# Designed miniproteins, single chains: the designs that were tried, part 87

Each design is a single chain, and the fold is of that chain. pLDDT is the mean over its residues in the fold that is shown.

## One batch from the design tools (miniprotein)

Design m3209
Fold by ESMFold2-Fast:
Structure m3209 (fold): chain A 95 residues (1-95)
Amino acid sequence: MKEKIKELIEKGRKIAEELLEKAKKLGNEEAYELAEEAIKKFEEALKALEEGDIEEAVRKFMEGIKLAMEAAKLINDEKSYKELGKLAEELNDVM
């Protein structure tokens, strides 16, 4: 369980980092701020997971997914939006 949750958080973080880069190139400040906050939530999720707080890790991961999906929507990145939704579904299958 822990290793699978870690894998999902790392995948979410990678997508959020890609969204941050895209938002910066587009000059979309709102999407940039959402992607930056999503990255912070995924980092908090990893820290909670390392500390053994699986409930907090899941909560922070879901907050990160929501923020990253909003960023993807603002820049019309349908691929990232779908990938993020799939990560949330995969977490439900693990829990």
Scores: mean pLDDT 88

Design m3210
Fold by ESMFold2-Fast:
Structure m3210 (fold): chain A 74 residues (1-74)
Amino acid sequence: MLEERAEELAERIGRGVKELVELGQEEVAEEILRRLLERVREAAKEPTEEARKEAAVRAGEEAVRELERAIREA
């Protein structure tokens, strides 16, 4: 389940980034990706593999929300 969720999130993030770039919002897409990377780094500090995967999924979900908001604002 977490593996499938991560794949789904990666696809949604890729589509959102592409849409923002096509709208001329490359800098906004880069900022969202930078924040995602920071959250993923923090997720890696979790004490168990399960906790790390859960935190990474939450980071991806937040990135998708940020991308969707940015697209609506464009």
Scores: mean pLDDT 82

Design m3211
Fold by ESMFold2-Fast:
Structure m3211 (fold): chain A 120 residues (1-120)
Amino acid sequence: MKRALVVGAASGDLEGTRRAAEAAARALREAGYEVEVRLIELPEGTSAEEAFGVAFQEAMAALDAGEADVAVAIGVAAEGQGADSGKGYYAVFVDGRLAAEAVTDGADPEVARRLVEEAL
């Protein structure tokens, strides 16, 4: 059976990030993958790009170790005091290559789902 990993890393919006990760996981399960979801809570003030970097490292490590055939990295930062962060970064990797990516305002479950469908 094919295996997939979804990694969501969040600064300040763990529940939005969870919903996006679960939307990606659902699309992968519908495509016949066994899916693991990992959620990483980061300190407030971590940028969306930094959160994405954490999720990306976890996703790449799993692919390199042969733990997953497909990996999804999601990094989200909520609005902070005096900081306009509010961004979500997404990437889907198939066979060790970037297959689909997007950037949104905040966590978006529909974008996460569609990227998986586009990548597969």
Scores: mean pLDDT 83

Design m3212
Fold by ESMFold2-Fast:
Structure m3212 (fold): chain A 60 residues (1-60)
Amino acid sequence: MFKVTIELPSEEAAKKAAELVKKEFPDIKVTLEGKTLTLESDGDVRRLIGAALKAIGEGL
């Protein structure tokens, strides 16, 4: 299992990032807690990195 945790500047940014990741990377497990977004993959680290970069971009 591969896991990455991202803290975004606001809960609204985190929610938008979570929705974007779910749309673009439906294979990635997304957990949202306030401003903290946790992304998990059981086999594809490259897709996990892509999802993380997409989420960070939404917070910029």
Scores: mean pLDDT 78

Design m3213
Fold by ESMFold2-Fast:
Structure m3213 (fold): chain A 115 residues (1-115)
Amino acid sequence: METAEAAREAAEEAREAGREALEAARSGPPGPETNAAAGAAATAFGSGSMAEIMAERGKPKGAAEGAEGAGLAARAAAEAARRGGDPELGERAREKAREAEEAGERARRIGEEEA
């Protein structure tokens, strides 16, 4: 049960990181920094979706990998948006990136212990 719960939490946090990354990316003015933020946000969203699929398939390690990927991509989107956009939205995306990374690490550890 802990494995399924951890995988679900990782997937939920990954999805939220992708969502906040998109909001941060939209806050910037047109230009290379906003384009980079949009690309990173798209990657974060895709990684979040993958984490959800892996959690649904009962694969906590796969969900963890997706959440870790979403966190890294959301962090990149947050940094790009903070340079050219709304720093408050950038901080929210960064906080969600950290939460996704932490949830991913927990899911990985629990999955390895129950394997």
Scores: mean pLDDT 75

Design m3214
Fold by ESMFold2-Fast:
Structure m3214 (fold): chain A 55 residues (1-55)
Amino acid sequence: SEAVEEAKKLIKKAIPELSEEEINKIIEMFKNGDITDEEVEKINKLLLKNGVIKP
């Protein structure tokens, strides 16, 4: 899916320290609708660390 490839590129650009395996796992969680609050907080911490969002 082209949308999946674009999502992977955007995630890698926003959080460059994520591995391809971690990015694939996040995309699968979104597809399955089983993303947890813990995963969301993990992503938010990485976004803060990379200066994408501010505290």
Scores: mean pLDDT 69

Design m3215
Fold by ESMFold2-Fast:
Structure m3215 (fold): chain A 69 residues (1-69)
Amino acid sequence: MMTRDQLQRALRQAGRAALGMGLVDSVDPITGLVAMIQNGYVSRDWANQIINSRYISDRDKQRIINAMQ
């Protein structure tokens, strides 16, 4: 399972990547990750590692699950 530091680093990287690609105009990491998932830049397996982390809120977990549809 991801450590808290690994999760924070992964979310920050996803947010920065989404912003750099012009997919979002927000620095919010979850908004960035959602945009990357919706545009096919993130694998379902990797997104599942994030949602299975004990350090992610139920609200953010639901946002990610909805993006995977």
Scores: mean pLDDT 77

Design m3216
Fold by ESMFold2-Fast:
Structure m3216 (fold): chain A 64 residues (1-64)
Amino acid sequence: SAKNELISAFKKTGKEKWSAEEAEKIILSEKKLSEEQKKKLIEEIKKYEEISYEEFKEILDKNL
């Protein structure tokens, strides 16, 4: 699923946090997401300066 691909992308970076810009680029590159889903996720992520794995997973769980 798109959610699992995004979670795997976060984990593979080995980073504890992504910048909003890094998260946005990953979301935009995910072909399994619709344009509506991408817009919704990006709006949520832009509220963060940096996003942790737990925060990112919560956003995905609420929105996908």
Scores: mean pLDDT 82

Design m3217
Fold by ESMFold2-Fast:
Structure m3217 (fold): chain A 68 residues (1-68)
Amino acid sequence: SEIERKIERIRKATEEILARIKDEEVKKQVEELAEKVIEALRNGDEETFKKYEGELLSKILEAEDAAS
């Protein structure tokens, strides 16, 4: 299904991002947020999806800025 393929893309992208993050606590937070995004997608909850996607993107940008 389209949703399952999107979930697979999110998991793969998250895995690549996690490989770049040095802080283990930040890695766990990114993993948790990615799972919440995936769960919202499976449930068809568009508002929850947008909320956690925003939080995930914010966390990734913060981690990348710290790594620079």
Scores: mean pLDDT 80

Design m3218
Fold by ESMFold2-Fast:
Parts: C-alpha cells; structure tokens; sequence
Structure m3218 (fold): chain A 62 residues (1-62)
C-alpha cells in the first residue's frame, strides 16, 4: 500500500528511495531515522507530493 502511494506521487528516483526508506524506518520502529529522512525529503517536495508521502506513511502504520 505505502509503496503504491509513493509510486503515484510523481517523485524523482532519489526522492522515492528516501520516502521508501522513511516508511521502512517507521515500520522498524526507528523514529529518529524516520524523522531525519523526512526532514531531508520534505523541503524538496511540492505540497501535493508531501500529502502523498504523509498518506503513504499513515498507510504503513497499523
């Protein structure tokens, strides 16, 4: 689910890898790594891409 939402967000390959790694860090319970990756990624995204990444993260939780 999360991977699909990230693919649909229209990210560059580098941004996509960062977003996927942030999702994986959250799934592993590494909240510090997750926060660091988002802090690096979010300034490079449009508001619509940010919303897509947030939705992917929410889909990965639970």
Amino acid sequence: EAERLIEEAGLTPEQRELALEAVRALEAGDFDRHAQLLDELFPTLTPAQREAVVRAIQAAVK
Scores: mean pLDDT 78

Design m3219
Fold by ESMFold2-Fast:
Structure m3219 (fold): chain A 56 residues (1-56)
Amino acid sequence: SLENMKQAIENAESLAAARAGAGELYKQGLITREGLLAALNAPTVEEAKAAVLAGI
């Protein structure tokens, strides 16, 4: 579910985990392209997570 995916993103403790989550959400059509790209380019895990959550 979307809520389970959001929780997984909020629990991400690394850039790799946050970016992997962003990619899966994008494959499912649950995140914007802008959110995905922002997460992939974010320099910190908190910025990557914020980008993913804003893109949902």
Scores: mean pLDDT 83

Design m3220
Fold by ESMFold2-Fast:
Structure m3220 (fold): chain A 58 residues (1-58)
Amino acid sequence: HMKPPSDLALQKVRSILESFGKSTDDKTIQEAFRKADKDNDGTLDPKELVQLANSLSK
């Protein structure tokens, strides 16, 4: 069981997805969050956000 994602973290993921022209539906946001949240602690540090953006740029 992982901590529920913080509202702020989900908003950050949504913004990144929108910036890369990706879908921003609930499933896509949750999947992107899960892939970026390496520690499964429900938050994203700056390094994890950079990794997410890098993966979406390809």
Scores: mean pLDDT 72

Design m3221
Fold by ESMFold2-Fast:
Structure m3221 (fold): chain A 113 residues (1-113)
Amino acid sequence: MRRLRVVVAVGPDARKQAEEERRRAEAEGWRVVVVGLSSDVGPEAAAAVTRAVMERAYRLALEHGAAVAIIYFEGDSSKPSAEAAIEAAREEGERFRAEHPDLEVEIEELPIA
């Protein structure tokens, strides 16, 4: 089974949490795509970057069996952009599943509550 994981990290520890997820994923043999976004990035730009990062991770998942896309937001006011990123990830994940039914797609928001 091919696997694509999407991680959206927000808040003051977002970069640290993204780095921890990257190390975990690499240790498990996953291909990793990471992007950091500043707090001044708007929802439209956040969604566009998320789609581009997911497309890249999707290709890596098809080629190597497992890939993770990690998007993290630095700063205290990134919630609308993070919500836009999660929505874009959900939409792209559904599209990828429709194209490849054997692809498992998981979307996770950090911190885990």
Scores: mean pLDDT 81

Design m3222
Fold by ESMFold2-Fast:
Structure m3222 (fold): chain A 69 residues (1-69)
Amino acid sequence: SLEEALRRAREILEHMYEVLKKEYEKNPDDEFTKVLLRLFELIREGKLTPEQAAELDKEIAEVIKKSLE
C-alpha cells in the first residue's frame, strides 16, 4: 500500500540521514554531504519547498560535475 511504502521510505531516509550526519562529522568540508544533509533535514521537517528543491538539485549537479572533472 502507499501508506506502507511511505513509512518504509521514511525509515530509509532516517537511516541515510544518520549515516550522512556521521560522515559529515568526519569530513566537514565535504560539499556533497553538506548538500544532502540539508536536503534530508528539510524533508524530515516537512519544509522542502519547490524552490528549495530546485536550488539543492542545482547544487548537487554542480558538486557531481566537479567530481567527474
Scores: mean pLDDT 75

Design m3223
Fold by ESMFold2-Fast:
Structure m3223 (fold): chain A 75 residues (1-75)
Amino acid sequence: MISQEEVDNGMAEILIGVGKLLAKKGKLEEAAELYRRAAEIGSGEVKREALKNLAEVLEKLGKEEEAEEARKEAE
């Protein structure tokens, strides 16, 4: 059976995918919300990918301090 961690990471990956689509459409605030949620439920590499994408959209929104915090958490 798939573990709860694998289920959570799978959901986080879906949120990252939808967030990327929203970011491509210019909906950066909405993309940031999905990436934050993905980072909260995801772990390991999935969490790092969510935080990296979060930092990128926050920087585009002019939220440089929040973007820097997301980059640090992705380490």
Scores: mean pLDDT 82

Design m3224
Fold by ESMFold2-Fast:
Structure m3224 (fold): chain A 95 residues (1-95)
Amino acid sequence: MEEILKEADAVLLTLAGRSYLENGEYEKAIELFEKAIELRPDDALAWVYLAKAYVKLGKPEEAIEYARKAMELSPDDPVVREEAQKILEEAEKKK
């Protein structure tokens, strides 16, 4: 039951973080994604969005680490893999 509540809160934080990310508010997006990960550290999509925000902030090394973490958590998820690979390509270009 506690797991269900944590999942709902984590999903809402991830959705709010994505909204801030889309609006260019990268620091606020990171704060929300970090809170989502505190509640659900195995949420690979939250790690993907955290990595995207770090690319936008010009922190490619952190973005690479978080994108790799997402792929490790969900190696068979094609959405996570595709998004993480795009982040890795963007981060490598920003080095």
Scores: mean pLDDT 81

Design m3225
Fold by ESMFold2-Fast:
Structure m3225 (fold): chain A 65 residues (1-65)
Amino acid sequence: TEEELRRQAELAFDLSRGGERRSKELLKKGEEEPELRKFYEEQARRNERTGEELRRKGRELLEQI
């Protein structure tokens, strides 16, 4: 249903925003702990990629309405 698609899109966008926020926090942690910077940067990029995929999925769901 339209309601189900809208709810799924809303969840996808919410999770995407969470991933973007987490990515920013991880980058800040990398600045605070230089010896672990590359690890934090890798995790930040992973969260960013997942967020981008979720944002695309949310848009695709809304296009079905």
Scores: mean pLDDT 86

Design m3226
Fold by ESMFold2-Fast:
Structure m3226 (fold): chain A 66 residues (1-66)
Amino acid sequence: MKVSVEEAVNAAKLLGMLGRLSEEQAEKAQKAIRETGKEELSVEEAAKIIASHGASLEQAKAALLA
């Protein structure tokens, strides 16, 4: 399954709003997603980027698949 860069960015924003990432972690995750230069990411690739910034892999996948 693939997600757009905007969907992946929105997942990082959602985790920030839910307190699963700090504001700084959410902003860094959004920047890292955009810096891939891709139009679409696999859910696994997007989840790994988000998780590397402070969310669990399970939380990141849940936000991307919501």
Scores: mean pLDDT 83

Design m3227
Fold by ESMFold2-Fast:
Structure m3227 (fold): chain A 62 residues (1-62)
Amino acid sequence: IIAPEEKVKEIVEELKAKGIKAVDETNGEGVLEDDAIEIYSSISEADFALLEPTLKEIRYIF
């Protein structure tokens, strides 16, 4: 995930608040997290409805 530090922290905290396990403390350093990608792929459409639209498709490619 490549984003400003503030946005990365916000995304991680929102995922945890929605019950989605964010695996690593990425601080906007462009770290690619396989576990995070796998969590994303296993999350149902209904689970993603709990996230804000702008956060649903956060990718490590911006």
Scores: mean pLDDT 46

Design m3228
Fold by ESMFold2-Fast:
Structure m3228 (fold): chain A 88 residues (1-88)
Amino acid sequence: DRQAEVDRLLARSDGLLQQAKSLKETSFDKEIMEEIESKLEGYIEELRKLGDEEGVAHVQKRLDEVKKLGKEGEEKLKKVKELEKKLK
């Protein structure tokens, strides 16, 4: 069922966004964030093959949000390093 495949890809995309949010709050890892982005790009390609333009748009928004979370995580790490330099 084509719709069931679309629904699974959308649900997995939502799960990857939740994983990215959790990583930013608990244990930021740039390599894991890049893997999440790569998986979302793969889901976009699969949705394009299925011809689901709405699903492509949905996952693209998730990818954009994950990229923003990655930038926020890098900014936090940079601030921690700057604080360490000031404190010792």
Scores: mean pLDDT 80

Design m3229
Fold by ESMFold2-Fast:
Formats: C-alpha cells, sequence, structure tokens
Structure m3229 (fold): chain A 77 residues (1-77)
C-alpha cells in the first residue's frame, strides 16, 4: 500500500517541477495543467493507495509523467 502512495506522491512532485519549468518558459497555461495533474496525483495517492498494486501505480505514474513531458515540449515549441 505504501509503495502505491509513494509512487503517486513522487509523481506529484515531478509534475510540480515541470509546472515550474513551464512558468520559466513563459507558458502559464501549461504550468496550470501540470499543477492540476500534480493535484490529481496527490488525490490518487489518498484514494487509490489501498486498491492498486505497486506495479499498476507505477505504470499510471509513468503515463502521467510521459503526458507531462509532452505538454512541456509543446510549451517549448
Amino acid sequence: AEEVRRAFLETARRLEEYAREAERLGDPETAELLRRAAEEAREAAEIAAEELSPEEARRMAEAALAQAEKLLAAARA
């Protein structure tokens, strides 16, 4: 259970870092989307920690980070 919670909390932290980078790039809309994703990851840590396997949580976290990287790349373009 704790591994699931940890995966989502680590994801939220990375999404917050991406949001900060988007702000530095002058894209506040992408920063806001990334902050919303971070909040969703924190909520998932609270809600899903007991229901998901660590492997499932890790895959979901990786998907969220991949999506965030695409948003950040768009902010740079």
Scores: mean pLDDT 77

Design m3230
Fold by ESMFold2-Fast:
Structure m3230 (fold): chain A 80 residues (1-80)
Amino acid sequence: MKVTPEEQELAREIAEKILEALLDYFAEVTGLSREDLLNLTPEVRERVREALSKRFSPKGVEDFLREIENIAKEIEERKK
């Protein structure tokens, strides 16, 4: 069974909103702005690690940072 084209379009729109909501969530958790997270410099990455290290293990911090990078890249790609 396949969903209808209309349902597929709605699912894609929901996915886009989820990506933006995740970026907002990461901004809140790290105390950084959305703009900083979209333009991850080495200094911003270090600040993310510092903020997350209080709640997560070193492995968890690296996994979380990787997810932030992936989400930022996905959002930038979609804004083109």
Scores: mean pLDDT 74

Design m3231
Fold by ESMFold2-Fast:
Structure m3231 (fold): chain A 72 residues (1-72)
Amino acid sequence: KAADILALAAKNAAALTAAGLTAEAAAILTNAAALAANLTKALNGDGDAFIAAFQHLSAINKLLDTAAAKIA
């Protein structure tokens, strides 16, 4: 659900901010909001929103990989 995505993103962003990764935290929040909005549109039959949702999901995964590399 969209609310679950936003709640998880907020929790992860808080943890990243505490670790000093404020830019990654902000980017994850932005992409999570876009993912939630596009998933809602896709469920209503918008095929373009479905593609956009997966692009934002991929961006979140890349940001998490970048954050992991910075703390390693």
Scores: mean pLDDT 77

Design m3232
Fold by ESMFold2-Fast:
Structure m3232 (fold): chain A 88 residues (1-88)
Amino acid sequence: SPIPVLKIDKEKVIEKLEKLIEKAKPYLSPEVAEEVEKLLEELKKETDPLKILQLAHEILETIYTSTDNPEIQKEAEELKEEIKKMAS
């Protein structure tokens, strides 16, 4: 039997993260927006599925904790759960 391997659709994760980051930018400080973009660039260069998940989690937690906008917080929480389900 094949050994279970963590698999993630990196391109789909990037697309979803980019859309949320674009929506969130007006509600983030410039410093937080820069950090989130830096983490996204790091994720784009990553090939390890576990590290991709870790970076996606860090981006979403940074957005969630750095905004008072409830719609952005909800979208970040929903995307975190969706990405978790994509990892199999």
Scores: mean pLDDT 82

Design m3233
Fold by ESMFold2-Fast:
Structure m3233 (fold): chain A 76 residues (1-76)
Amino acid sequence: DELIAALDDPDPAVRREAAIRLGRLGDARAVEPLARLMETDPDPEVRRAAELALQSMRDVVGEAATRAIRRAREAR
């Protein structure tokens, strides 16, 4: 949706806000996009926002969020 598309925005402030909002919504469709952002984003604040969003989503999407965080960390 619009928030997931905002994770690909050229403005790091927009990507950071989208990650935070997706974490609060707990949308399972955002797990893989957030994991990719945490792994590949050039902005360390955006990467941190994606990690915090995935951690926040553990209570909603469970194992999928935990697995995505682990995979993204291993790719560093």
Scores: mean pLDDT 76

Design m3234
Fold by ESMFold2-Fast:
Structure m3234 (fold): chain A 106 residues (1-106)
Amino acid sequence: LLEEARRLAREARDLAEEVIRLAEEANVKRKEEVLRLAEEAIRLAEEGLRSEDPREAARLAREAAELALEAAKLVLEDAPKEYIPRAIGLVLRAIGLILDAERLLE
């Protein structure tokens, strides 16, 4: 349904914003790459939120979540140990969003 797809797009946007905040807070080595991936995820998520087609919204939410996952993985690899639990949380949330979006597309 469109509302569910838009919810996933909103959660993907929020997740990408959290990935940016953690990357900046932890000052990760590949911060610029994390920002590029997360900003693209936000753009795709915003397109999903504007879509009136449930399938398009779900596809955009999945693509946004996939980019957020890539960004979160870089944070997990580069972050100091004290940030690892938060980075793991972001990775798991991204995986959950991808699975939820894929389920809507089938």
Scores: mean pLDDT 89

Design m3235
Fold by ESMFold2-Fast:
Structure m3235 (fold): chain A 82 residues (1-82)
Amino acid sequence: MLNVSLLSSDVETIANEIVKEAKKLGKSPVDLALSIFSPLLRVSRDLLLNGTPQDVSDSSPVGVRGVAGRWLEALKLIKKLS
């Protein structure tokens, strides 16, 4: 499940963590963010479409859009911070 700091934290925390790690590794923060978000988005989409949702508070397909929205905001902040 996607409960590590990347999704359990707020958008600003996610962005700052990725920027910090990218600087430490000498990589582009945007490239690092895309490499993390793309597979995570794919996995969470597959789980929500093919599996039973773990939390029934958001049982609609819009739940996937909400997760994607958070990552898009994080990517926007990463672009600003990098």
Scores: mean pLDDT 59

Design m3236
Fold by ESMFold2-Fast:
Structure m3236 (fold): chain A 66 residues (1-66)
Amino acid sequence: MEEKAEEAARQVRDAFRRMGAPDELIDKVAEGVRKALEEKNYDEATRIVGEAVRALGGTGAGRLPP
C-alpha cells in the first residue's frame, strides 16, 4: 500500500512543518514513517512520530517571551 505510506509521510511533513520542526527532523520522521508503514510495522511508525512530537514539545511551552 504505497499510497497510504506516502500520504502518511506527506501529512507528517505538513503537520511537523506547521509546528515549527526543523527541516531535517521533518525529513527523518516522514521517511521513517513511510518505511515503517511499507513494512507493516505500525508500532515503529507510532514510536517515530511519538519521539518526534516529544522532541518538539519543548518549543511551544518553553519558548514564549513574557
Scores: mean pLDDT 72

Design m3237
Fold by ESMFold2-Fast:
Structure m3237 (fold): chain A 93 residues (1-93)
Amino acid sequence: MRLEALRELARALREAVRRSAGKSVEEKRKIFDEAGRRAAEASPTPELAEEVRRIVEGSKRSVVSLRENLIEEVEKAVKEISEAVKKVSERNE
């Protein structure tokens, strides 16, 4: 189910945020790129894969372009994914 893919994406981005603390811009990009790749590969549908790609690309661009806003942008992405996981979980219950 797409719930597992969203859960993995949320988990991967949460870990990326944690691991990227104190890292260089290049290392942050690498961490987010790897997390996004793994989550996208776990996507069972093209629609979910596109959603994952959009979220990861937003976070990745913030890492390169907006140092001060990086944490806010990534936290927003993590929150959005976590909320999606909760909604899907409640729907499947």
Scores: mean pLDDT 65

Design m3238
Fold by ESMFold2-Fast:
Structure m3238 (fold): chain A 62 residues (1-62)
Amino acid sequence: SLAEAEEKAQKYAYEKLKGKSDEEIDKATKAIVQAIEKAVAEGKSPEEIVEAAKKALDEALK
């Protein structure tokens, strides 16, 4: 379900953002939101939305 996908994405983000600066957290959050909005607009499945969010988070933290 979408709710389960959102919970998994939130847990992944919390773990990846532990110990990061406020600036890094803000950058990563904006990237995640943009990726989710794009995937939703493109009609992606909940699983594809989660993968897009994870990819955006990983790219933002490079």
Scores: mean pLDDT 78

Design m3239
Fold by ESMFold2-Fast:
Structure m3239 (fold): chain A 66 residues (1-66)
Amino acid sequence: SVKDELYKEAKELAEKLLKEGYTPKEVYEKVLKEFRPKGREMGLSDTEIDQVVARAVVDASIAYNR
């Protein structure tokens, strides 16, 4: 689905930014800024984009801290 594709790309970017030393909060803000325009073009609401990005950042942070 569109949400699954956005999640995958957001998670990949989040993992990259965490490896670069950004905090989870900074990662969330950077990933949201990058994917908000793309998500809107894909027909997602801002709430749906925020939910997908938040989940991607949480999951990336869990994977990074393992």
Scores: mean pLDDT 85

Design m3241
Fold by ESMFold2-Fast:
Structure m3241 (fold): chain A 70 residues (1-70)
Amino acid sequence: DPEAAAAGLRALADRLEAEAQHYETLSKIYNELAKKTGDEELFKKAQELNEKSQRYREGAARVRALADAA
């Protein structure tokens, strides 16, 4: 059933977007902490979390495109 498949893909995309938001929020927290402390390792952690967030957003966009094509 194409409608059921599309619904499942949209639910997956929503979960990937939620993960992206989580990692974006953590990245912002670490970046602000790094600014206050001058700790370069916290800046690196913020960058890693931001890159992880971007990967989840890209995954969500691809899955959503598949849902729209179904």
Scores: mean pLDDT 88

Design m3242
Fold by ESMFold2-Fast:
Structure m3242 (fold): chain A 72 residues (1-72)
Amino acid sequence: SLEERLDRLTAVALDLSRPVEERARAAAGLAEIARESPDPAVRERAQRALTEAVTLWGPEFLPALVRAVRER
């Protein structure tokens, strides 16, 4: 389901033991859900996960996310 996908992407994006490229791809998936999901509650959950990721990753977050989105 979309919620299960959101949960998996959130877990990957917030797992600092994973390479930045994997976390960035997961964050790109969350950004897609935040932009495109018809359910406002699902969009809000994705937006919160992205906010947590930017806090957790620090300055590497935005450049990595932009790169992952462009490579899709």
Scores: mean pLDDT 80

Design m3244
Fold by ESMFold2-Fast:
Structure m3244 (fold): chain A 68 residues (1-68)
Amino acid sequence: MSAKELIENAIKHLKEGNYRTALLQVRLARKEAPEAKELLDKAMEYIKQGKVDEAIKYLREALKVIEK
């Protein structure tokens, strides 16, 4: 729904090992919150590498930007 909800759901799915669903949600969040695009792009790169902790770090940084 909102970019924040999409990112929160992506973090949940990453922790559960659902990388495809997480990538889809990050891609949607990227369209909703272009101000966080660079951080979300980095998160997507780490998801593709299987680097869950790094991906979550960048998703949290994106949340800070989106929340103001």
Scores: mean pLDDT 84

